# Designed miniproteins, single chains, continued (2), part 105

Each design is a single chain, and the fold is of that chain. pLDDT is the mean over its residues in the fold that is shown.

## One batch from the design tools (miniprotein)

Design m7646
Fold by ESMFold2-Fast:
Structure m7646 (fold): chain A 118 residues (1-118)
Amino acid sequence: SLTEKINSLIEEAVEKAKKLKEDLPLPEEVTKEMVKKAEEGVKFILGIFPDAKKAELRLEGDKLVLVVDGEPVLEVPIDAPEEILIPLLATVILINSGLSVSVESAVALAYEVLKKVR
């Protein structure tokens, strides 16, 4: 399913993030606003769940639901633009990596995930 494909690609991105020795370059297609939104997303999640350990995406009808430690937190349309999906994916990578990766690197990895979902 699309949900299984997305979460599998996120797991691969998280493992890559944990092994990074230096920051990844930000892709040309990714904006500073996307980086800011990912940082804001992490702060929002950690404000509600200070000890957050696992984030995942679930497909519910035509919406992607962000689930943190089993609790639904946020929903976005599945056809949301890259300006919304990339920060969302980066937020998931940041939480699941235990914040061991930079926001910029998480956004770069999120962009790679989105490109592979097609």
Scores: mean pLDDT 83

Design m7647
Fold by ESMFold2-Fast:
Structure m7647 (fold): chain A 69 residues (1-69)
Amino acid sequence: SEVAQLQQQIEQLLQEQAKLNQDFLKDLAEMDARNASRDEILRLIGRYLRELGDILQQLLELQRKLKEA
């Protein structure tokens, strides 16, 4: 059903969000270990926030469609 397909897509995006968060924390730990500059850390944060924003936008659109189904 359309509802089941939307629920599967939402679940996949939630897994992608969890992986993105895990990878971000690992990258931060690596940067700390090598004493990375503030500028390098800010660039990592900027990439993370953009990628997170894209996932959240997709989740909101799918949740909207699920409510209208």
Scores: mean pLDDT 88

Design m7648
Fold by ESMFold2-Fast:
Structure m7648 (fold): chain A 99 residues (1-99)
Amino acid sequence: MDIEEAKKLIDEGKYEEALEILEKILSEQEVPSDETIELLYRLIVAAIRSENEKLLEKIRNLLVESKNMSLIEKILEKAKEREDEDLIEFVEEVKKEVA
């Protein structure tokens, strides 16, 4: 699956379809690319801003099941750099479930 297709779906507001593509990309990448991490970050931001609890739960489950602490920490670092308190809280809760 194509990272460019995931980006287009996010731009079009098709967040669940974008998540399915990102999940496939993550399953194929041993180490997630910065572009993949950035798109996941944007998807979480979109889910929080749209109050899409179902999408947030799907993202949370994907991150918890991945057990990829490096990925989770990188998303948290981006959230802290951008001072996005809602996203920091979301990612820190995910980190507690994985740890």
Scores: mean pLDDT 81

Design m7649
Fold by ESMFold2-Fast:
Structure m7649 (fold): chain A 62 residues (1-62)
Amino acid sequence: AIPKELLDQMLELGVETVAAAVELVVSKREGDEKAAAEAAARLAAASEQLNAVAAQAQAQLA
């Protein structure tokens, strides 16, 4: 069974990924290069963590 903690982490990282992606688009439209760079870094970090947690969850299914 997949631990609830892994499911909760996936949900939180999913929300962060969407939030960072929205902020990146908004910052680029506004011409805020610093905010865009910060949002891009958050998006990259959240995506890497989400992939790692998803891999752990898949291992629990095998």
Scores: mean pLDDT 83

Design m7650
Fold by ESMFold2-Fast:
Structure m7650 (fold): chain A 51 residues (1-51)
Amino acid sequence: SVMEEAEKEIDRLTKETREKSKGKSYIQQAVLLAENVSRIVQIKLEAKAKL
């Protein structure tokens, strides 16, 4: 379903963000996490628009 695809993309995005955060400062890691949350919200909104 559309929601299952959205959840799978969110999982992949989160894994990529974790990899990108390796070796970065605490502040840079916090910024990457905030960007991840913003993108998760966008993915969920797009999924709802398709329902």
Scores: mean pLDDT 80

Design m7651
Fold by ESMFold2-Fast:
Structure m7651 (fold): chain A 94 residues (1-94)
Amino acid sequence: NLIKEASELLIEYGKYLIEKGKQSSSEAFIRIGEKLIELGKKMLEDKEVLEEAIEFLEELIELMRQGGVPEEELKPLEKSIELLKKALEELKKE
């Protein structure tokens, strides 16, 4: 289940960002992490949010790159986008 895999990746990455934010006193990382956890949970309940989720994650990755976050740390978000795009393609075939 592509949506479930993407959800699990976003929730785990969100938890990671919250811990990183607490260690570095970054309110931005804490808020982003909380939003990713909420998004991951919401997409399991409502498939209509998948397009919004993809747009949000693409914007987030660009902002994090501009902020100097290494590409290796962005890989879970990139994988989540790939999984969500595949899920949307499968939904459009129905």
Scores: mean pLDDT 82

Design m7652
Fold by ESMFold2-Fast:
Parts: sequence; structure tokens; C-alpha cells
Structure m7652 (fold): chain A 93 residues (1-93)
Amino acid sequence: MKRVSSEEIKEAIKEFLLNPDLSLKEIAERLGISEELFRLLLSRYIASEIVRLKNGDESLEPKIKELVEKLMKEIKANSLDELIEKIEEILKK
């Protein structure tokens, strides 16, 4: 996965979150990574944005902020690793 930059991954995650018609498979194929790896990266991104919102960071795009706030109300986690795992399970369903 050395040919895909962190910036490209972040842009793809935002595109997926803002466009409900895009599939995980299509975005993963565009990036040249597995669907499973993209789901993991997406889960890590959402977890980091939940932590940012809890710390008062309001710089999120409004649609992403709404999604993150909804997930934050549904997920109770005692650590960042637990939060990532629970988000991955939700995305698999």
C-alpha cells in the first residue's frame, strides 16, 4: 500500500461519507487497496473525528459532523482501539 498517500485515503474517505451512492468496493478499487483495508482506514478516521469532537474541535464538514455525532451517541468505548473495533463491526453490518 506504499503508493497510496495518506492524503488520497483521507479524500476518498470524505468522498464516501458525503456520497451515499458510492460503494466501499468501488472506492477501494480506485485506491488500489482491499475493501477490508479501506474499511479499517475508514473506521480509524471516524474514531479520530469522534475524539476531535469530544475535545471541542468543530472544524468538521457539517455532513461528516452529523454522522460522527450519531455514531458517538450509539458507541460506548473506553479506548481508541475499542472505538475503532466497534466502528468496524457497524460498517460490516
Scores: mean pLDDT 73

Design m7653
Fold by ESMFold2-Fast:
Structure m7653 (fold): chain A 99 residues (1-99)
Amino acid sequence: LLEEAKKALEEGNYEEAIKLYRQTLEKDPDNEEARELLDIAEGKAGVVREATPEDFIELAKKYIEEGKADEAYIWASIAMLMGNTEEAKKVMEEAEKVK
């Protein structure tokens, strides 16, 4: 299960990876690796299916509040490339100030 889930995640099959990680956790609830990889798979699935430029801007703002300027800048840059140029630029400038 865990190996099959990792393969699905690597292949970009996030829905299958999520299902397999959940099955792994049902059999082994203490598997921290499966929990971490499930979070990653759910995050990537969100990026592919429901992520909007605004979602990346909100994520970037969260990283700014946490003092993670580099991560904030990256997510804001992605939002800008996806079409939300004005708000993304403001968040990118704010991220540079947090450093």
Scores: mean pLDDT 71

Design m7654
Fold by ESMFold2-Fast:
Structure m7654 (fold): chain A 82 residues (1-82)
Amino acid sequence: SEEELIELLARLLVEVDPELDLEALGADPQKARQVFLTLASLLPAEQSAAAIAFIQSLDDAEFERFRRAVLERARELREKAA
């Protein structure tokens, strides 16, 4: 589901690079899309294929909504780890 993918990508963002500038990903949609596709490729094969297909299916407006949700969740996860 989209909700499960948001959680998985947010967790990968925080765990793979704890120092990653989330605001920079918020400023560059094309860079964010590339980063999300790369992280999706790190998921187990069954989840990876579905996640990549989903991200690639999103138009620019849909991706902006999805990107905001992932980055907001990643910020929450960083705050709770403190």
Scores: mean pLDDT 80

Design m7655
Fold by ESMFold2-Fast:
Structure m7655 (fold): chain A 90 residues (1-90)
Amino acid sequence: SLFPDDEEALRGVLGALEDAIEAAKQGNKREASIYLVAAMLLASLSRHPARDEILKHLREAGKALDNGDYQKAIEHLEKAREIAREALRA
């Protein structure tokens, strides 16, 4: 079972990722970047073993957004979301 602080951080990551994915699908770079930064900050608060893998995918999503590659950004955001979901079930 997760520590309460880790669970809250991961739930926050999931919320921010859902908003980031929606913004990226709409081509809204500014809004996607705001939610991506929120997800990175929340993930950084977690001490869960999945944190580093989540942050890796968030960094790759950020690079893709900077390059205008929304499809690749969405792919990495979706992977980060799945990892966070699995971490919450463990």
Scores: mean pLDDT 86

Design m7656
Fold by ESMFold2-Fast:
Structure m7656 (fold): chain A 76 residues (1-76)
Amino acid sequence: MSKEERYRELVRETIRLVEKVDPAFAARLREAFEAAESIEELEARINALMGTLSSEQFAAFVEAVAEAARRVRARE
């Protein structure tokens, strides 16, 4: 899997996990994912969205990213 494909799969898996706890934030992540034309743009959009989170939402997002990363690695 390329670095770009791996990052996109990580973001897709993160969106699936976040949707279970914060569907509004998952929708914003999905919009960023669909709108971004490059990995650099996607990272910038996600970083901007992370800046809007409360401490509790940020902690949940970090856990979702960690779990998504574990799942993506298991597929390699």
Scores: mean pLDDT 82

Design m7657
Fold by ESMFold2-Fast:
Structure m7657 (fold): chain A 107 residues (1-107)
Amino acid sequence: SEFEEFKKELKELESKLSQYSKEEIEEEFLLALTRLESLASKLSEEARKIVEEMAKKINEAYENKEPLTKIVEIAIEGAKKLEPLAPELAEAMVSYFEKLLEELKKL
């Protein structure tokens, strides 16, 4: 399934994050968000709304020039809200964003 393929890609990316610059980590974060939005829109109306609310908060944080660590934390909270609707997707996204946040804090 598209979800299984995405989960495999996220695990492969996690292994490479320690080698990435802050700019490369931000690029991977934004790519993961784009794929999450696509997957959620195909899953259900409720999942789509959760991800749209998350995206709105992320856009507001960027406009307010908040640090990338804070923006990633917003994504973690948004992904957690998907747990009742898509537990495997929520777990994979939370794990990936938390790993990305850990690597970002080391920079």
Scores: mean pLDDT 84

Design m7658
Fold by ESMFold2-Fast:
Structure m7658 (fold): chain A 64 residues (1-64)
Amino acid sequence: SMEEELERRKKEFEEFKKWVLEIAPSLDDDTYISYKFILATYYADLGYSREEILKLIKELDDAK
């Protein structure tokens, strides 16, 4: 179902997010900006709100 697919995609994306947070301090600024864009775009596609996306961006910036 669409709901099962969405939950699977959310889990896969949370793993990707964790990996990005882990490597963030070692990334150059351009690569980091690219990953932030990818994460924010994918969060929007998964149906997360603007407020949730801004919280994600803040979390990523705090990890850098």
Scores: mean pLDDT 79

Design m7659
Fold by ESMFold2-Fast:
Structure m7659 (fold): chain A 99 residues (1-99)
Amino acid sequence: MEKEIEELKEKGTKEKDPKTRLLYKLMILALEAGDPKTAEELRKLSKTDPEKAIELAVKFLREKMLEAIRKENLMSPEVEEQLEEYLERVRELLRKAFS
């Protein structure tokens, strides 16, 4: 996995297309989190169904952020609301990137 992440980072630095570069960054994040299936699905959906790729990316980020918040015992209704507001902004930025 380490070597795969490093190869993907190198590909990302050489990629001229901002959309493909963003995809590589999201795949690296999924691989570093130990989720190669999400990385593979993001790659497939980015080519066939960008809306589903965006929703998968947002879902992945939500789960990882919730895991971190729960680990630190910081969960509250206010924190959940702030997380959802942040994820909606991320979704909108991703839609603009893939349009």
Scores: mean pLDDT 76

Design m7660
Fold by ESMFold2-Fast:
Structure m7660 (fold): chain A 70 residues (1-70)
Amino acid sequence: EPVELDFSREQFEEFIEQLKEELKKEKDKETKIELTALIEGLEMVKENPEISVSDLEKKARKIVEELKKK
């Protein structure tokens, strides 16, 4: 099913920028990985509002897995 969020593109961009600022201040590796995955997921929803929850979850899992391996 598509992700239906009451966020405009501008609100998504503002929220993503806030998370990027938190990422810059974060020192914990695990939290950095989680914030990075969340930012990437929100970027995907912003660019493709019709993206399915399943596709978003798969992408987030791949990002977290890749960051944990590197």
Scores: mean pLDDT 69

Design m7661
Fold by ESMFold2-Fast:
Structure m7661 (fold): chain A 69 residues (1-69)
Amino acid sequence: MEELEREIRELVRNPGPESTEKLQEYVEQGYTELVKKIMAEVLLEQVRANSEHIKVEEAEALIAKELAA
């Protein structure tokens, strides 16, 4: 399980055709909530590191909306 979370996090951090295909496979297998959670975590990490590029409040609102869906 923890290895799966790490793999999904690496796929989210390294976007590309192969990463997208693998993420779709996880969603098809029923890991949609896990993928959403990891995407939210990675986005928050990026916002904290690069606050110059996006407002934290906007990122938090998008994450809250995504997790509520």
Scores: mean pLDDT 71

Design m7662
Fold by ESMFold2-Fast:
Structure m7662 (fold): chain A 56 residues (1-56)
Amino acid sequence: MDKMQALIKADARTVDPDLTDEQLAAISQDIYDQRLAEELKRAVDRAIAENRKRLA
């Protein structure tokens, strides 16, 4: 929510205070995509392990 958005902006501005809103939006999107990818990866790994157990 707003707290996460503020955290991203604060962290990004700490690295580069000249960051544009467009760059901040891109960073926010990348973080979201990374989190989603990690969540999906874990779900897939779990499904693979479960399917291996069924096939074995």
Scores: mean pLDDT 68

Design m7663
Fold by ESMFold2-Fast:
Structure m7663 (fold): chain A 100 residues (1-100)
Amino acid sequence: MEKLIKEAEKLIDELRSAFLNRDYEGMKKQLKKLIEVLKEIAKLSKNPVIKKQAEAAAEAAKWLIENMDKLSDILLGVLLLAISSEVTLVIKLIRKELER
């Protein structure tokens, strides 16, 4: 689980950098990697809240990849921030469960 948390944190940082540089292909690449990490978190977690949040974040990321070309930069930024917040929540829930 710790390796998946570190990978998710790294991918969020890389996603933010891609957005600031208007690197749309980089954003799609990082989102695809983030979806795989979130799916693995959902598969490994025994906590139904963590499973549901990770699955929801993965679906949001998938929708964003499929619709990125239809979005304004403002809306894209808002949705990327929302996904980053969802992933951060998943990480906090996992850490709280591990640290008690």
Scores: mean pLDDT 85

Design m7664
Fold by ESMFold2-Fast:
Structure m7664 (fold): chain A 81 residues (1-81)
Amino acid sequence: MPSLAEVYIRLLEHEIGELEELIEENKDNPEIVKILKEMKEAYLRARERLREARTDEETLAIVAELQGEIKKLKEKLEEAL
């Protein structure tokens, strides 16, 4: 059975892939691309932190911080659209 951290790593890898596709689709919109790249960087940082997480508590703390950061970036993205 995969660890909780491994489950979240797979979910983040999926989100990173979707963001890469969105960046390509929006490549003519530099303001949108900037926000999407910031979102991708947030997921990449969280993925590396999750690889080093030793407990479920550490994993959940990393995920909670990431969710807060992504929420703020999504709000910026909606304002840029």
Scores: mean pLDDT 86

Design m7665
Fold by ESMFold2-Fast:
Structure m7665 (fold): chain A 85 residues (1-85)
Amino acid sequence: MSPEEAEKIMEEAKKVIDGVVEQGLKSLEQGKKEFVQKTVDTLKENSKQLKEMSKKEKNPEVSKKFKELSEYAEKKAKELEEALK
């Protein structure tokens, strides 16, 4: 994977994560707390998988992009988890 391809995939993935968080917040307003908790758990698991992909990636620029996406997913998961409190 080229660094340019990784950058494009990263931006699209961030949009997906943002959309998932937005829908999670709307679901929380509807009292669907258990559904929102599962969304948080899924984002945390995705972050963990991206971190493992970063470690296995031989291209340092692509590895850095996977790490950035992992950190972004973890940050968004924490934001949604805090809204549950």
Scores: mean pLDDT 80

Design m7666
Fold by ESMFold2-Fast:
Structure m7666 (fold): chain A 86 residues (1-86)
Amino acid sequence: MLEEARRLAEGLLEDYELYLKNKDNPVTVAAATIRMVGHELEIERLLEKAKNPEVQEEIRKLWEDTRARIKQLEADYKKKENELKA
């Protein structure tokens, strides 16, 4: 369960990076968006299935850390796009 959550979190980060790198490619954007939604739903499902409070807390922390990393990744790409347009 926790190991599965880590793999899903890593996959979500990869999906967001693919999305951000390929914003001008509608096919890649659509594919990345579908994968992102799928990974987010699976992480939420694992959290709901976690019967052990310790495991549930680790999954919550992993998900929070992953969301923070996604926000940082989005900010970094937005900054790069602005620099390239200048």
Scores: mean pLDDT 78

Design m7667
Fold by ESMFold2-Fast:
Structure m7667 (fold): chain A 79 residues (1-79)
Amino acid sequence: MDEKIEALRKAFQGGKVDEALKLYDEIVEELIKTNDPVKLRTAVLDYRSLAEFFRQLGLDDYAERLEKKAEEVEKILKS
């Protein structure tokens, strides 16, 4: 959590939001491969929280992307 937040914070400071989100996506892809339900649930909550945050900032494109990622991970959890 903290490392992901730190990466996102740093990217915002440098205006590199896409780089932070790409790093986050890569981390979640590794979590999917391990199929750890606790970590996958955390990833769903992270994506949803970030989506709400971006919607409040008016960044709907980022929010929609994050919501789709949350749905993908949630489908794995419900399987």
Scores: mean pLDDT 74

Design m7668
Fold by ESMFold2-Fast:
Structure m7668 (fold): chain A 77 residues (1-77)
Amino acid sequence: SEAEREIEVALEGMRYAAKILRLYDEGKFDEAKQLLKEAISKGEVGEVAYAWARGIAKATGDEENLKLIEETYKEAK
């Protein structure tokens, strides 16, 4: 069903977001940026990844990571 596909897209996007945030926390900025660009190239998966990564960074007050996430998204679109 369409709902099952939407759930799978959301789960994949959230897995990307978790990996991206971990790389930023580890100071692996170039790797995090490339992984976010990879996710964005996958369409809806990338939109979910961006939304979750941005949302978590904003909620946790990680201003530097938030800025890097938003700049990477602009570069990839």
Scores: mean pLDDT 86

Design m7669
Fold by ESMFold2-Fast:
Structure m7669 (fold): chain A 125 residues (1-125)
Amino acid sequence: SVEEIVKKVKEAFDYVREHLDEYLAKLQAAKSPEERRKIAEEFADEVVAKFPDLSPYEKEFLRLAVILILEIAYLAKTDKLSDEQIERLINEAIRTLKNFLPGIPDEVLETVKEEMKKIAEEVKK
C-alpha cells in the first residue's frame, strides 16, 4: 500500500540521517567523482538491504533516492549552498525520480522531498 511505502521511506531516511556524518566524511575523502558515486551506491545498497520486502521497482526507487540525497548533502556541505540552491536541487531530484520511475505515487515523492529537506538542513548545522 501507499502507507506502507511511505513508512519504509521514512525508516530508510532515518537510517541515512543516523549515518550521514560517516558517509559525508567518506564522500569528502574520495579522490574522484567516480569514487564518490561508488561510495553513494554502496550506502544505497546497504539501505535497500534493510527492506527485503520491497518490490524490485520500489528498491530501485529507494536506491536512487538515497544516491541523490547523498550527492545533494555533499554539495551543500562542500560548496556552502544557499537554501534556495538546495531547494532547487531537491526539486530536480524529485523530478528525476518521477521521470525515471513514473509509477511511484505522488504521496511517496512528497515524503522523499520532505525527508531530503530534513537531511539538507542537518548538513548546514
Scores: mean pLDDT 87

Design m7670
Fold by ESMFold2-Fast:
Structure m7670 (fold): chain A 91 residues (1-91)
Amino acid sequence: PPPRKLTLHTRIVESPDRETVVAQLDRLTEQLRRALDLLRSGKIDEFEFDVEFDLRPEDQDPEITAALTRLSEVAAPLSEIVLKRKQEEAK
């Protein structure tokens, strides 16, 4: 059988509401944590993600910075498992 693969595409957009940006980042963090758990437990064989992100770092909000830190903490272990970005042209 083909490998069990999880793919995630998401975009985090700038918002005048800080809580909306934080919620987007935390949702992505939870999705990545779930993917990490599934990879480590052997329930999936491969994980690929692509995130587009539109946020200016010049005027940082402490809660947005904290959310980005939480995201980075999950992303680092995922990189150890080898994240592969694969374009499949299956016809």
Scores: mean pLDDT 65

Design m7671
Fold by ESMFold2-Fast:
Structure m7671 (fold): chain A 60 residues (1-60)
Amino acid sequence: MPRVSGKVEAEIARVIRELGKDASVEEIAEALEKRGIKVGEKTREVIRRILEGAREGHPL
């Protein structure tokens, strides 16, 4: 997809909750790919943004 869908963003949040906020973008990307989600550059950027927000106390 040209952009990340809300379903993919929900799965990113779920993976961050499972792996913890100390997980790297690459660890989260691998977990998503194991769940059948293709991770490109745009998806990695969304992972980074959600992860940074979670580390700053934003809800997942």
Scores: mean pLDDT 77

Design m7672
Fold by ESMFold2-Fast:
Structure m7672 (fold): chain A 71 residues (1-71)
Amino acid sequence: SQDELDVARVRLAEYIQRKAQEHGLSKEQLREIAIKGEKVLQESVERGDSIEESYKKAKEVVDKLIKELLR
C-alpha cells in the first residue's frame, strides 16, 4: 500500500541520515546516496517486488555506496 511505501521511504531516509552523520559525509554525498537509494526503492516496487524486498534492495545499494566512500 502507499502507506507502507511511505513508511519504507521514511525508514530509508532516516537510515541514510544516521549513516551520513556517523561517517561525516558531505551534503553532496548524502544527496547522491539518497537519490540512488530512493530510485532503487521506487523501481523495485514498480517491478512488483514487495515493499520489504524493495527496502532491502535499496538499503543494500546505500550500504555499498557508503562503503565505497569510506575506502
Scores: mean pLDDT 86

Design m7673
Fold by ESMFold2-Fast:
Structure m7673 (fold): chain A 66 residues (1-66)
Amino acid sequence: MLSKSELASLVTAMGILTAAVESGLADPEQAIADIEGLLNRVKESGDKEAYELAQKYLDRAREAAA
């Protein structure tokens, strides 16, 4: 399983990607695909709080891209 520091790094990366989509600095389709990949890794960790936060980032990125 992922360490807590590895999990924190994944969630941080998702937050950065989400902010980049919201700011128009990233391609939405590619960023969303990257966030989905990171979300799957967070899900594999079994940490519910991290998964909920990760899901919120994906939802925000999708909303910004719509």
Scores: mean pLDDT 81

Design m7674
Fold by ESMFold2-Fast:
Structure m7674 (fold): chain A 70 residues (1-70)
Amino acid sequence: APSLEERLREEEARFFRELARAAGVEVSEEDIENPTMALVMELAAKVPREELLALVREYRRRVDEVLAAA
């Protein structure tokens, strides 16, 4: 089974992919693996507030599920 650290990294990568999709921005696999805060903030600024809040809530829910299963 993947480690707790690996599962948390997968959820982070998933959130970044969903954020980029919502922003309508093409991102590389390198960007997904090592996202900069500047890029994350740029993507977040392009997403409607309600959609951004929904993405953040879903990400937090998934992180909580991973932590509860550890």
Scores: mean pLDDT 81

Design m7675
Fold by ESMFold2-Fast:
Structure m7675 (fold): chain A 105 residues (1-105)
Amino acid sequence: SAMQKLLEELERLVKELKEKMKEIAPEETYNKYNTKLEQLLRQAKEDPSKLVQVLDEMIDLLRQLAKDFLNDPRVSEEDKMFFLVELMGIEAGLEVLRRQAEKLA
């Protein structure tokens, strides 16, 4: 179904974000955002009618992550730039999914 494909793509984007955070982010930052992402992904899977709401919350979460990461003195400027580019790609993917999810509502 179209909804199943959107959920599969969301799961792929979340996995990509988690892998990138695991490589570069401090452990406490990784744990904080990993937990929130898992909760949001679970909500979308359990109730697909909430997918648009979950996507809006994930986009806001990514913006919070970017701000926390840019302000973290433990992260190098090179890693900050690299991670910000990756976050922009994932955010763009989530926005595409949001537009597709609205068409199914």
Scores: mean pLDDT 87

Design m7676
Fold by ESMFold2-Fast:
Structure m7676 (fold): chain A 75 residues (1-75)
Amino acid sequence: MNAGEVAGAAVAHDSLDRETAEATGRALLENPDASAEEAREFALKAGADEKAAQGVADVVRTYGARGAGRGLLAA
C-alpha cells in the first residue's frame, strides 16, 4: 500500500462512516486528476462534515486523488 492509500484509509477509519467513505472514494477514482478543493466537495456531497472533508482534501493535496480514493475504499 502506498502512502496515499494509507492516509486515505486513516481518514476513512477516523472521520467517515463506510457509506460516505465509499461514495467519496469512488468519486475520486472516477476523477483521478481532482484537485484538493474538488475532493473536499466530493466528500461534502457524500455526507462528510467540514472537518472530515478537509481531511480528504489534505490527503489529495499531498498524495493525489487515486491514492486517496483507493485508501478510502480499502477502509
Scores: mean pLDDT 84

Design m7677
Fold by ESMFold2-Fast:
Structure m7677 (fold): chain A 87 residues (1-87)
Amino acid sequence: TEKIINAAKEAAREVGLPDSAIEKIVEMLKKEKPKNLDEIRDVIADGLAEGVTGSKYAPADTYIPEIGKTLAEVVDEVVKRVEELLK
């Protein structure tokens, strides 16, 4: 839904993701249409991995120097904020 997309965009901006990663996350959310937080997490993880590394199969422990965190840590922060925005 539009609510999920808007929540993900806001959460990603708050975490400090680059526009390219945010755009990829939004693209994947529109395509996959997740229905619950677990599905939202999977889509955000894939979109972030592809947006930052060029591959959705990038390992969760891949370090993102621009943010100073791993992919898994960034996904956790984005999903936590999405959950708060969707309540």
Scores: mean pLDDT 80

Design m7678
Fold by ESMFold2-Fast:
Structure m7678 (fold): chain A 75 residues (1-75)
Amino acid sequence: SMRAAAEAVVAAVRRAVEAEGEAALERLEAAIRETSTDPELAERGIEALRAAAAGDDEKAVRLLLEMAEEVRARE
């Protein structure tokens, strides 16, 4: 399910931050900005990433699900 995928992404971000601290967040944010072709979706992704790192899992999952719905609507 989309929710399970979002929860898996949040868990992966938390593991990266636990292993590398703030450097993991900075690296992931830079990668999103550098590889994204849609700056608005990139900013939404970064917001979700920061929420996950802050321990706000519900906010992170919600933002990821909103992004998935937006991408699907563009099809």
Scores: mean pLDDT 80

Design m7679
Fold by ESMFold2-Fast:
Structure m7679 (fold): chain A 62 residues (1-62)
Amino acid sequence: SLFVIDGSDAVEREAVRRWLERHPEVAELNKPLFVEEEQKKLAERNEKARAELERLVAELRA
């Protein structure tokens, strides 16, 4: 196909989510599609690491 209008709309994304709910085996194979929560955990770890680095810098400066 040369042109496709489907795929970027919220309606299309919602349809894909519902289709994956009907096919749990496919959802398991595509775990990376559900890494939003994991990305939040990575952001939290980065903020904690930054705070620790700032503390170490302050301690060395003292």
Scores: mean pLDDT 56

Design m7680
Fold by ESMFold2-Fast:
Structure m7680 (fold): chain A 78 residues (1-78)
Amino acid sequence: SISPATRQKAIEELRALVLPVLEQLGLTAEAAVDVVTKPSYKLPAEYEPIALALMDPVTRYGITDQQELARLVQEALS
């Protein structure tokens, strides 16, 4: 569990890093949630830039719970 202040900062950075990638690829928030929740072998190769954009915030904020990361991504992109 991360603090509310850390959670808000994570949402801001996820939005700043992931939203431009989705816009460039012509994809929606669902693609980013799929990257978090699905095995890599079930994802299109075109989703790799989304996975790369997620790596730094995930590592920085120590987000180890897949379900929590999915919620943060959904909130950031809504």
Scores: mean pLDDT 81

